# Designed miniproteins, single chains, continued (3): the designs that were tried, part 81

Each design is a single chain, and the fold is of that chain. pLDDT is the mean over its residues in the fold that is shown.

## One batch from the design tools (miniprotein)

Design m10986
Fold by ESMFold2-Fast:
Structure m10986 (fold): chain A 85 residues (1-85)
Amino acid sequence: AEEGLEHPDPGLAAMTAFFSGMAGNFETAEKALEHPDPEVARAAVVGLGMSGDKEKAVPLLKKALEHPDPEVREAAREELERLGA
């Protein structure tokens, strides 16, 4: 659920972001991409790459390419390359 992203422990927020992306919870994953902690945004990117739904994941990964953190942008690039997009 979205409440996991607001957890004061960044590791739990990142875990929520990762599993939401992987499970195809694209609404929660998209909110995680806008999280101020780059670890949470990066976890969402990796989870989205593992979701198996390329049509829904690719637009969100492209949105992550505009993230202010260079590590989040690099993770999004790597996932897009792996998906052939």
Scores: mean pLDDT 79

Design m10987
Fold by ESMFold2-Fast:
Structure m10987 (fold): chain A 87 residues (1-87)
Amino acid sequence: MEALRRRGEAVVARARATLDALVRLAAERGVEAAVAAREAELAEVEAAAKALYEELLAAGAEELAEEFIRAVQELVARAAREIAAIE
């Protein structure tokens, strides 16, 4: 469980950093250019989050799985709102 919790924390931290960088780039260069530049990193974060979620569910850690998926979803929703505000 400790290893899975630490991996969850790392995935959430990676998601936060990647989305914050996306928002910053969107403000500087526009949304389309920012998404194109960060597409690979976004895909990696999504894959890591999905893999961790499935592994947590397989381990019976359903509450922890829901905690981490909710944290990632909240970060994505925040980034979407910030990007919408940039236009």
Scores: mean pLDDT 81

Design m10988
Fold by ESMFold2-Fast:
Formats: C-alpha cells, structure tokens, sequence
Structure m10988 (fold): chain A 75 residues (1-75)
C-alpha cells in the first residue's frame, strides 16, 4: 500500500520496481493501480534526473507516456 522507497536502488533495480508496478496495474486493470504505477514512475524519473542518469530517464519517460495513455482510456 505505501509507495516503494527508490532511494539507494541501482538503475536496474528501479526499472524492475517500475515494471512490477506496471504489471500489477495491467493485471488489476483499475484506475487506482495505474495511478499508483504512474506515481512510482514520476518518483523514479526525479531520482534518475538527480543522478544525471538520462538513459534511465528516457526509459522511464516512455513508461510514463504509456501509463498516461492507459489512464486516459480508463476515464
């Protein structure tokens, strides 16, 4: 229920956490789970930007765009 703490994770670990949240949203197909996944992705993007890891930012922005599209379909 609480959002995962991404601080101290490696880029690959962050991407795995994000993928897990997206997989849960796709499994549940509910608005709240997709909103949770988007919040996790947004936090991951901010952390990656702080670390100047622009490759991970680019990957995460694609996941964010995907989730935004899914949320629009559910509204």
Amino acid sequence: KPLPDLEGLTPSEILRVVRTEIDEAEKSKDLETYQRALEVVDRAIELARKRKDFETVSILERYRDYLRTKLAELE
Scores: mean pLDDT 84

Design m10990
Fold by ESMFold2-Fast:
Structure m10990 (fold): chain A 77 residues (1-77)
Amino acid sequence: SDEEARRLVAEGKEALAAGDYERAAKLFSEAYSLATDKALKAEALYNLSKALKKLGDYKTAEKYQKQADALEAEVLA
């Protein structure tokens, strides 16, 4: 559900702040899978991209950042 996805995004942000980048990436990935709201999906993917950059996975991070940008553009259209 979107409520569960928002909870996972919040937990992921806490993990990211704590420097637990692997846990943050997992939580944001799960949030994206559960989210149906486009803005929430975009937020999950942006934060997943940030966690992946911290892990050194720049290629996958760029892919998800571009997907997030596209979703956000749809929300604002």
Scores: mean pLDDT 87

Design m10991
Fold by ESMFold2-Fast:
Structure m10991 (fold): chain A 92 residues (1-92)
Amino acid sequence: SASLQQLAQQAVQALEQAGAKAKIEVEGDTIRFEISGLSVTQLTALALRLIGLELEGAEVKITIKGDTLEAEVSGLSEEQQRDLLQALISFG
């Protein structure tokens, strides 16, 4: 939705202001993101959140290479999408 697209843009801006580089895409019930420049603590927090979403029934694909995390999360409710994007904003 337009609201989720605005949250995605806000998350990109917040992460980039914090010194990270981010790409976030929202398509229906799917969120794709690639973030580089995160600390080990931030990467761990994100990975745990994504594992939690998979345990709740989402389909999660994660690739971690150094300080870069790529994720595709599908089967999300709008509330889960909003919560994930808000979590990404909080890292900025």
Scores: mean pLDDT 84

Design m10992
Fold by ESMFold2-Fast:
Structure m10992 (fold): chain A 81 residues (1-81)
Amino acid sequence: MKEELEKKIKELEEKLEELARELKELEQQPITPENLKRQMDLGVEEVRYAVAIVVLKKFLKSEPNEEQLKSLEEFLEKLKK
């Protein structure tokens, strides 16, 4: 379980880096309504991933129980949708 959570944290960190890269690329393009909408959407997604990473790292240190791990997995699934 702990090793699986560490792997998921790494995967989330990689996705966060990808989102940050896309955001930087969009910031260099001309400001259009479409680009602004995409930047806002990516910004929200980036915050969601960053919060998830922080929460997961704190949970790993707190020795979470099975119910807490299930709630966490459900939260991570929402990030994928």
Scores: mean pLDDT 75

Design m10993
Fold by ESMFold2-Fast:
Structure m10993 (fold): chain A 71 residues (1-71)
Amino acid sequence: MEGARAMHRLFTSKKPSDREKAEKLLEEAGQRTKEFMDEVRKNKLSPFERMRLALEKHEALLELAVELYKG
């Protein structure tokens, strides 16, 4: 819940500092998506393993959104 609220606030804010944080979060999301896809390819993960890894990566990104919002 907190992570989703932090993301919403960062992406809907008109403050320059909040927009910079939103851009940084987008760059991190892109990089983490690339890393996830590389991991799936290298390890030939099953559909279940892919879902589990995707959930873990999503939770980590929400944690980052909270940290960026707090700063």
Scores: mean pLDDT 76

Design m10994
Fold by ESMFold2-Fast:
Structure m10994 (fold): chain A 65 residues (1-65)
Amino acid sequence: TTRLVAAAILAVGYGIETGVKAEIRAEGETLVLTIDKETPEAREFVERAREAARALGVGLRVELK
């Protein structure tokens, strides 16, 4: 859906802004973020992505490697 694509674009932008390296993928209508390690920057990235996903009404799942 258009909302999922918007959430993915925002997540890419947040990753660039925070300097966090994350893999971004979609599973159905859920955005999936895979983070290499849990850092303060990664937490900020996840919280921004979570807020965007909530506002857009898309699912969000966060995975740690």
Scores: mean pLDDT 78

Design m10995
Fold by ESMFold2-Fast:
Structure m10995 (fold): chain A 68 residues (1-68)
Amino acid sequence: MEELRKALERLLEAAKKGDSEAVTEAGQELAKLVSSEKASKAGAALRKGLLEGDEEKAIEEGLEAALE
């Protein structure tokens, strides 16, 4: 749980800064903790929340996607 949240937080920060290397790295960390499919869904949910302008919601939606 905490490792998933930390990886999502790093992905969020990397996405905000436009750091593609950090985004890739955080995505790989997610894939180690969950399946690649779930990691992709978590990343997509996180980006959608970011576009809505709610960082807290982005992390929460990402966690939900990673756990399902």
Scores: mean pLDDT 76

Design m10996
Fold by ESMFold2-Fast:
Structure m10996 (fold): chain A 62 residues (1-62)
Amino acid sequence: SSEVQAKIEALLTPEEKQLVKQADALLQRRRDGEPLTPEERKIVFQAQLALQKAARAVAAEG
């Protein structure tokens, strides 16, 4: 839900928010048919890890 997304975003550091932004742009490029480099795939994995940690923290508070 949008409420859960807002709580997750509030738990991200400024660096993690920037990482998620970069990952979103890379995933859009992949959807447009452009393959990701290994370095770009690492950015996506790091962003996913940050989001998973924040999501677990939100779930633990409920």
Scores: mean pLDDT 82

Design m10997
Fold by ESMFold2-Fast:
Structure m10997 (fold): chain A 69 residues (1-69)
Amino acid sequence: AEPSARRQEIQRTVIRLVNEVLDDLKSQEQVEEASRIAAEGYRRLLAAATEAEREAIVEEMRERLKEVT
């Protein structure tokens, strides 16, 4: 049975990052870009081999989401 504990942690992290910027998304284009960043970040986090790599991806996602808003 899935998901694993790691997958759930990653899912919660992605959702938290998106939630931090939801109220600041003012256009359809911003919503689409935020969705793209979240989807790409989720795939990258799942593929990451180490906690250090995951933390780096989280920081990159946070910065990119801030650039959208």
Scores: mean pLDDT 81

Design m10998
Fold by ESMFold2-Fast:
Structure m10998 (fold): chain A 51 residues (1-51)
Amino acid sequence: MVEVLTPFPVKVGDVITAIQHGKELTVKVKEVKKRGPFYLVKGELLEERDV
């Protein structure tokens, strides 16, 4: 499981791409919590690549 912050709303079951620590992560959303103007997303890492 990985955690990423998104500036846009997401739903459980979505597949999203996020850049964190110089890596592009493809994540299947399992849990979403609102954190101020952002959303904390917990999900399953499907793919990771260096950018």
Scores: mean pLDDT 79

Design m10999
Fold by ESMFold2-Fast:
Structure m10999 (fold): chain A 63 residues (1-63)
Amino acid sequence: PSALEVHKQVALHEIEELLAKAKDPEVRKKLEELKEQIENATSLEELEKLSREVGKLAKEHGL
């Protein structure tokens, strides 16, 4: 698989793990929105930006 496909799968795995841990509906909604954006990402730059947002959200909410 391409680098884009590999990094996309890693990002999707990380967000699925966060969704399994998140109990707050507002946090879950934001994670689901980020998941959809990751699924539709077409570049490594876009994935990098989305991964940073996922990490920031996880850190802010103790995930």
Scores: mean pLDDT 84

Design m11000
Fold by ESMFold2-Fast:
Structure m11000 (fold): chain A 106 residues (1-106)
Amino acid sequence: EFDRVLADLRAAGFEKAAETIREILKKYGEVEEVLDYFVSLLAGRAVILAKTKDGKYIVIVVNAEGEVLEEFITDDLEEAKKRLSELTRRIVAEDNAAQAAAGARW
């Protein structure tokens, strides 16, 4: 259930991101299901892949402040999954770089 994913985001401290995701998804119609999502607390980002009831797939990246960083829509599930994968890898790389920088002495 879509509302459960938003509740999980809120519990993780991403209340503004959860609200933004709910609002932006309304732009594309009713959400049928959330297929996948990834949250990085250190990078302060969440990426979500959702399916709308009209058969479209949406990939959204939001930050902890509720700003939309990227929005991608397609009718092809494979393209949506590829985009989610690319964005997730980028967020993980940014998280790892931030951890390395924070652990290094300047």
Scores: mean pLDDT 75

Design m11001
Fold by ESMFold2-Fast:
Structure m11001 (fold): chain A 76 residues (1-76)
Amino acid sequence: SERIERLRRDLEELTRLAEEGRYEEAIRLALERGYLTEEEVEKTLEAAKEDPRVLEFAVGVAELALAVEIVVEEKR
């Protein structure tokens, strides 16, 4: 399934960027691929002014959303 392969590649890329501490790039990718909304990103960037760890949590939310979508697509 092309969709499952794309979702898995996107999850691997988000995880790699997060492991490298490249949270802003991971958030940008998640926004581009629809795993985070523009509103979620705006709220995250505003909160990150007070605590930059919020960027890491936002990537975690995107990773969870993507993992759930993969599991749903893999159902028979």
Scores: mean pLDDT 84

Design m11002
Fold by ESMFold2-Fast:
Structure m11002 (fold): chain A 65 residues (1-65)
Amino acid sequence: SAVESLVAVREAEELARLAREAGDEEAYKLAQQAIEHAKQGNIEEASKLMKEARERLEKKGVDTR
């Protein structure tokens, strides 16, 4: 749905911001890929990429909440 895609885009954009602030280029790339998949309506892939970016950032001590 359009609403589901918009929510996913916003969450992926927030993860990209956190990754940039943390200086984690790999987490930033994962978040950017999640944004592109979410824009295409590919929510399952976007969610997987967001989870990978979030887990990577959390492992480094970044609060993603």
Scores: mean pLDDT 83

Design m11003
Fold by ESMFold2-Fast:
Structure m11003 (fold): chain A 66 residues (1-66)
Amino acid sequence: SLEDIQAEIKRLKEEIRERAKEKFGKEPSLTEAEELAKKNNDKELLELIKRMKELEVQGLKLLLSE
């Protein structure tokens, strides 16, 4: 459901921010977290960001269908 997708996006955003903060020592925006992950070849963080973006696309499709 859209609600389940929104809950998972929220969880992923929090996980991305916490992991980036722990690794890079600052509270990044999601855009900054993605840039830092790419610069440092952090595959795990990039996978979390990719999953979040995929869910955002799925959520948008459901929202437009409702």
Scores: mean pLDDT 79

Design m11004
Fold by ESMFold2-Fast:
Structure m11004 (fold): chain A 74 residues (1-74)
Amino acid sequence: SDEEFLLKISKLLESIVRGDLEKAKKILEEIAKQLGLSEEEVKELKELIEKAVKADRDERVRILQKISSKLMSK
């Protein structure tokens, strides 16, 4: 359902904010399978997640918005 999908995205973003990179990658793989993302799209999203975890607060917010936009546009 759309609500279940939004909950997964919410949990992904929360994992990134908490710095839980392994959990974030696991949730991303679940979302990627559900949306039928290519290996290249998954790779780009993993790179964004790694950048977000290491980023300062303001840059992290921008990256989280980019991740959310990419996933919700599918």
Scores: mean pLDDT 84

Design m11005
Fold by ESMFold2-Fast:
Formats: sequence, structure tokens, C-alpha cells
Structure m11005 (fold): chain A 61 residues (1-61)
Amino acid sequence: SAEKLAQADRLYETALLAYKQGMYDEAIELLRKAVELASQTDPDRAAEIQAKLAEVEAAKA
């Protein structure tokens, strides 16, 4: 639904701000929630968010 996609996008934007500030665990948690919501409505958007999640997980390691 449009509502779920909008929620996923808000979580994604918040995660990017956390990532920029070095808050890796917070960013990972937010991105995981965003992927879950986006995957129910927009597979292409979910793939984009999943790629960012992988980037943040690699940066934390």
C-alpha cells in the first residue's frame, strides 16, 4: 500500500541520518524495518533499501 511505502521511506531517511552520524546499530534496525514494509508493496524499492542495509552492515564490521 502507499501508506506502507511512505512509512518505509520515512524509516529509510531516518536510517540514513543515523548512518551519517555513525549510529550503525540504529541505522541497521531502521533499515531492516524499512525492507520489511517495502517488500510487501514495492520489490524494487525493497531491493534499494536492502543494498543500503548491506552497505551499513559492512561499514559496522
Scores: mean pLDDT 86

Design m11006
Fold by ESMFold2-Fast:
Structure m11006 (fold): chain A 55 residues (1-55)
Amino acid sequence: SMDAEKARRMAEGAEKVAELTGSPAAKEGARQAREYAERGDAEGAAKASHFSGGG
């Protein structure tokens, strides 16, 4: 499902990856996912998280 709650959790997941790796790419993905989650865009958050983590 696509909803704000799921989007927020995806952003948090991406943020944890950024914290663990310290990678600029991961941090960029986490920041983008968080912006989408704040907007309530679950699809955007998922894409941003996926992009930073891989395909």
Scores: mean pLDDT 75

Design m11007
Fold by ESMFold2-Fast:
Structure m11007 (fold): chain A 59 residues (1-59)
Amino acid sequence: SQEEIRELLLRESEETMQAMLYYVNYKITKSKEDKEKLEKRLAEANALGKQLDAAIAAR
């Protein structure tokens, strides 16, 4: 549905913004913990992008 696609788009945008914030933090701290948080957020954003593509293709 249109609502499902809208929700996925919003979630992808939120995860991408979070990944950028974690990237900035990692560049400042250079800590392993911040790097792991960044990698996790990027993976989540990528997974949401694939779900969005599938939802659009199912229409």
Scores: mean pLDDT 79

Design m11008
Fold by ESMFold2-Fast:
Structure m11008 (fold): chain A 82 residues (1-82)
Amino acid sequence: KKEEYLKKIDEILEKKRPEIRAALPSWITDEQYDRIINLIKERFKKAVNEAKTDQDLEDILKLASDLSIILGEIPRAMMELR
């Protein structure tokens, strides 16, 4: 069941790529953009792997589906990029 949630995280973030790109500064390269997306994916995937209950998994998926939550991860991902 965790494998299904990991796949859903990938699908959600790939779908949200245009909105994420629009929120990034114009000087961010395509390579840096891909790294930022992957760092955000890794954060949610770690939460999925650490989840203890089905409710935890649903809560994580709900957070990953919220564009404002995703966009709030950009500053942290940009700091990790360096």
Scores: mean pLDDT 82

Design m11009
Fold by ESMFold2-Fast:
Structure m11009 (fold): chain A 73 residues (1-73)
Amino acid sequence: SKKELERELTLLKARLLVLKSEKYVLEKILEKLKKENGDPAEIERIEREIEELEREIEELERRIRELEEELKR
C-alpha cells in the first residue's frame, strides 16, 4: 500500500533527523574535549560513537532513497 510506504518513509525520516541531531551533539562535545585537552579514552569512545552513528545514518539514507523511488512509481 502507498499509504503504508508513506508512513514508513515518514518514520525513517524522523529517525534520521534524531540520529543526525545526536551526531551533531557528539561532534560538539568532541570539539570541546579536544580543545580542553580532555581524557584520551573519552575522546576515543565519542569518536567510535560518531562512527557508528555515521554508519547507521548511511544505511537509513539508502533505505529512504529506495522507498522514495518506490513511491515515485
Scores: mean pLDDT 88

Design m11010
Fold by ESMFold2-Fast:
Structure m11010 (fold): chain A 94 residues (1-94)
Amino acid sequence: SAMEEMLRVVEETVERVIAELERAGLLEEAARVRELRDRELARMRELVAAGDREGLLAVADSLLGTLFELAVRHDLASVLEVVREAYDRLRALA
């Protein structure tokens, strides 16, 4: 389903962001993103199961916004591009 594909896009994006943070040596930030991932992806899976597309998009937007702000604060161009790509992929599925 489109909602399951949206969830997959977010899951893939968060894993790529964690990998980029680890490559940059930002291990504490990577750990915080893992905690955020576990909490927010669990919530998104429940929203997919409930058929709540609007709720899924709202949680995805909030999570991607947090990752974008993190990338700006640490001057991580690679993370900014990963997040931009995720927004483009989600827009195509919406």
Scores: mean pLDDT 88

Design m11011
Fold by ESMFold2-Fast:
Structure m11011 (fold): chain A 56 residues (1-56)
Amino acid sequence: EAERLRLEAEELDALARMIREIMRKHPSEDEEERKRLEERARRLEEEARRLRAEAE
């Protein structure tokens, strides 16, 4: 089951990476949209770290 946690964490990191890349190449002019995307990426990164810790 540690393998599943690692794969899930990797997937979440990939999603956060994609969100940040999209924000860089296509920055939103909407301040609220920028905050939502930033918060979403941050949450995905935090969840990935938590899953990696559990996969130890």
Scores: mean pLDDT 79

Design m11014
Fold by ESMFold2-Fast:
Structure m11014 (fold): chain A 72 residues (1-72)
Amino acid sequence: AADAIRARIRELAEKYGVTERQVLHALGLVLAGASDEEIVKYLVENYGLSEEKARELVKDVRALADEIIAAE
């Protein structure tokens, strides 16, 4: 389970040109109940992502968060 999560975090980091730590931070925001709009704004302002790329990253991170919640 943890190995599969780590592999996805790495893939997302490579896909969006961000660090694994930044993907983990975005995942933490989703798990804390932040809205997609709030996370997109944060990623654009703090990580320098385009709005389009930030929205795609949030979608992928949300899918990962849903899998983590389902596994608990």
Scores: mean pLDDT 80

Design m11015
Fold by ESMFold2-Fast:
Parts: C-alpha cells; sequence; structure tokens
Structure m11015 (fold): chain A 90 residues (1-90)
C-alpha cells in the first residue's frame, strides 16, 4: 500500500471518529483515537513530500486532542508530536 493511500485511509477513519465524538462529546477516547489517526496520516503525507497536507492533518490532530482533559498525558503527547511535525515542515 502506498504511503499516500494509507494516509488517506487514516484521514477518512479519523473523520468518522470525529463525527461519532460529536454525538458523544463526553467520550474523550474517540477524540484521542481521531487525533492519533490524523497524526499518523500527517506523518505519512510528510514522508511523501506533501507538506501542506501534512501540516493541515497535524493541526486537525491538535484540535482533536485538545477536546480531551487538560491533564490527559496521551493528549499532551499527541499535541507535542503534531506541533513538532508542523515546525519541521515550516
Amino acid sequence: MSKERKAAIYYAAAGVLIAAASIEPDDAGLYLQAAELYLKAGKLYAEAGDNEEAIELYEKAIEAAEKAPKDDERAQKLIEEARKGIEELK
């Protein structure tokens, strides 16, 4: 499977999880799963040289992870990784 195709699948899956989380906003796990998929998709687009798409996906990962409680270590790690990805591509 190509990196771009795999990234597109992760992006689509993350979108479904965000839609599910919009119905059950109390379930931070859905937002964190979406953030992980956006981060994975962003990394794959960055490796493929699609820097603008990668940055957009990293920003979506941050947005999704910010829906979790402020003391959630998983959310903080995802936000840090996505921000580092954006810095490397700018």
Scores: mean pLDDT 78

Design m11016
Fold by ESMFold2-Fast:
Structure m11016 (fold): chain A 88 residues (1-88)
Amino acid sequence: MEEAAEAAREAAREAARAGAAAGKPTAATAAAVALAGASAAAELGLAEDAARAGRAGALAARAGGAEEGARAGEEAARAGEAAAERQR
């Protein structure tokens, strides 16, 4: 569980490094990383971490003016919350 959450965060960190190397804006890179982390956490069954990462991604995307990233982050957060409710 904790190990899986760490793996998801590590994957997000690697995506951030790749984005930074490609010269992407910091805010957009942060949003992309948070969304990647949310997806990875959801795949690992970490519903709460997925919701948290999705919300963080939406906030970062809005700060950077990335409307599509904000929408995707909110969608990821909603999916994570629904998964958490199913687990009970």
Scores: mean pLDDT 57

Design m11017
Fold by ESMFold2-Fast:
Structure m11017 (fold): chain A 65 residues (1-65)
Amino acid sequence: MSISELLEKLAKEKDPEKRKEIVEEIAKKLNLTEEQTKELIEEVLSLENPTVEKLRDILIKVKKK
């Protein structure tokens, strides 16, 4: 599954546990560090209205650190 497909799936998912699993899959595909993965999970779960665009922006921000 591509990163774009995972971001779309994540934007549509309402279950926090399943959202965490999708974030971990994205992190694994991008070879993120454990610290970056943890930050990505925290940022994504704090979003009130997740859109693909917001999720992409968070991903770029986390990768930059």
Scores: mean pLDDT 79

Design m11018
Fold by ESMFold2-Fast:
Structure m11018 (fold): chain A 66 residues (1-66)
Amino acid sequence: MILELEVRAAMHVIAGAVARRQGDLEAAREHYERAVADLEEVLRLEPENEEARAALEAARRALEEL
């Protein structure tokens, strides 16, 4: 279900942000990469999902900042 992918992606974004704040850049990267994968699947199923697109761009930017 798409909602489950979005919830899982949101959980990974939160976990990535927590890991980044604690200085665990490896864990932060893994969490953000999982969030990106889930959000890309959401957008493949719902190309017009603006919330998922914004979240994907934010997660990709977080990865670039690591």
Scores: mean pLDDT 83

Design m11019
Fold by ESMFold2-Fast:
Structure m11019 (fold): chain A 60 residues (1-60)
Amino acid sequence: SHMEKYIEELKKKVEEGLKQIEEEAARSTDPRRRQLLLDVAEAVKLITDYMIKKLKEKEK
C-alpha cells in the first residue's frame, strides 16, 4: 500500500536525523547539551514509533 511506502520513507528520514543528533551529542563537550540531545533523540524515537503504530492501525 502507499502508506507502507510512506512509513518506510519516514523511517529512513528519522534514522538519518537521529544519527545526526547522536553524532552532535558525541561531539558536545557540554554535559548538559549532550544529555539534552540524547533526551531529544529518545523522545523523537518514541513519538515516531507511536505515530507509525497509529497509522498502521487505521490503514485497512
Scores: mean pLDDT 81

Design m11020
Fold by ESMFold2-Fast:
Structure m11020 (fold): chain A 62 residues (1-62)
Amino acid sequence: DDAATAEALRRVVDLYRRAQANGLSAEEVARELERIRAAHPGIAAVTVRVEDGRIVVDVDLA
């Protein structure tokens, strides 16, 4: 469902914004992203990495 996928993406963006504001680690972000993915079947995979001292999130849609 496109609406469910859009909601899941909104949650991922909100998490990323919170991570930047609150200094969450890449491991903490990955853990929360996996919870979002598990609740939303429209997300096939999430990958978290650190580039130039910032958290980068790659999201694959189903």
Scores: mean pLDDT 71

Design m11021
Fold by ESMFold2-Fast:
Formats: C-alpha cells, sequence, structure tokens
Structure m11021 (fold): chain A 80 residues (1-80)
C-alpha cells in the first residue's frame, strides 16, 4: 500500500468514527457520544502519524491502527 492509499484509508476510518459520534448525538445519547469521541481522537492521531510517516510501510501500519479505532467505535455503537 502506498502512503497516499494509507492516508485515504485512515481518512475513511476517521469519517466512520465521526459518523457514529454524530449519530449518537442525534439520538440524545451524550454518554455514548463521549465514549465514541475517544475512538475518533485515536483515529485522528493515527491519521496524523500516517501523514508524517517516512515510508509506505509505516503509513500502512498507522492506517491499520486508525481502522482498528474505527472498528472499536463501531462495536461500541452496535452494543448500545
Amino acid sequence: MTKREAILRAIGAVLRALGLEVEAWLRGDEELAKELQKYLDEALRYLRLAGDAKTDEQAQKYADKAMEAADKAEELYKAH
């Protein structure tokens, strides 16, 4: 995976996490929204790290971590 592809994948993870938080707020579930914010912050951190990566391999590893954060957000949202 190229660094560009990794960054796009990390952006996708951030958008997934953000969408879940927005949906929680729209439901009036402030506690769920606060918990989802933690995973959004984690995905955003890994997006920044992917952007700063010196190699395609480093960028891919950070994109994978951003995706893991989004997956955890989705699991938390579905469990509610």
Scores: mean pLDDT 88

Design m11022
Fold by ESMFold2-Fast:
Structure m11022 (fold): chain A 56 residues (1-56)
Amino acid sequence: SRVDELAAQALAALKAGLSEEQVTAGLLAAGASEEEVRAAVAAAKAAGVDAPIKFP
């Protein structure tokens, strides 16, 4: 889903050292909705920075 795609992007950015705030701002600026960004960031954080950049 789009949320899973955004979550993968968010996780990649977090692994690269961007803050949660920077990732949120970037996704919003790219045209994602607030609800999509919240769900994606939550999923990325739940997966953890050490997890693979992969969602079901």
Scores: mean pLDDT 74

Design m11023
Fold by ESMFold2-Fast:
Structure m11023 (fold): chain A 66 residues (1-66)
Amino acid sequence: DLLQQLQQQLSQQLQQQIQRDGDRRGEELSRQATETLGPVAGDSELERQRRLSQLESERVRQQIQQ
């Protein structure tokens, strides 16, 4: 039972760390990806988001028009 308690505590601590690390790493990775790719000179983040939104909208529109 001591082994089970240790296993549970370790599992819980590991899971909590993985989840917290995942969330933090996810945000950091997202930021790094954006920084690495970078907006093309002259392209703002807002413009990039707008373009992505437009592309998605166009895709949906094209599917509906079928």
Scores: mean pLDDT 62

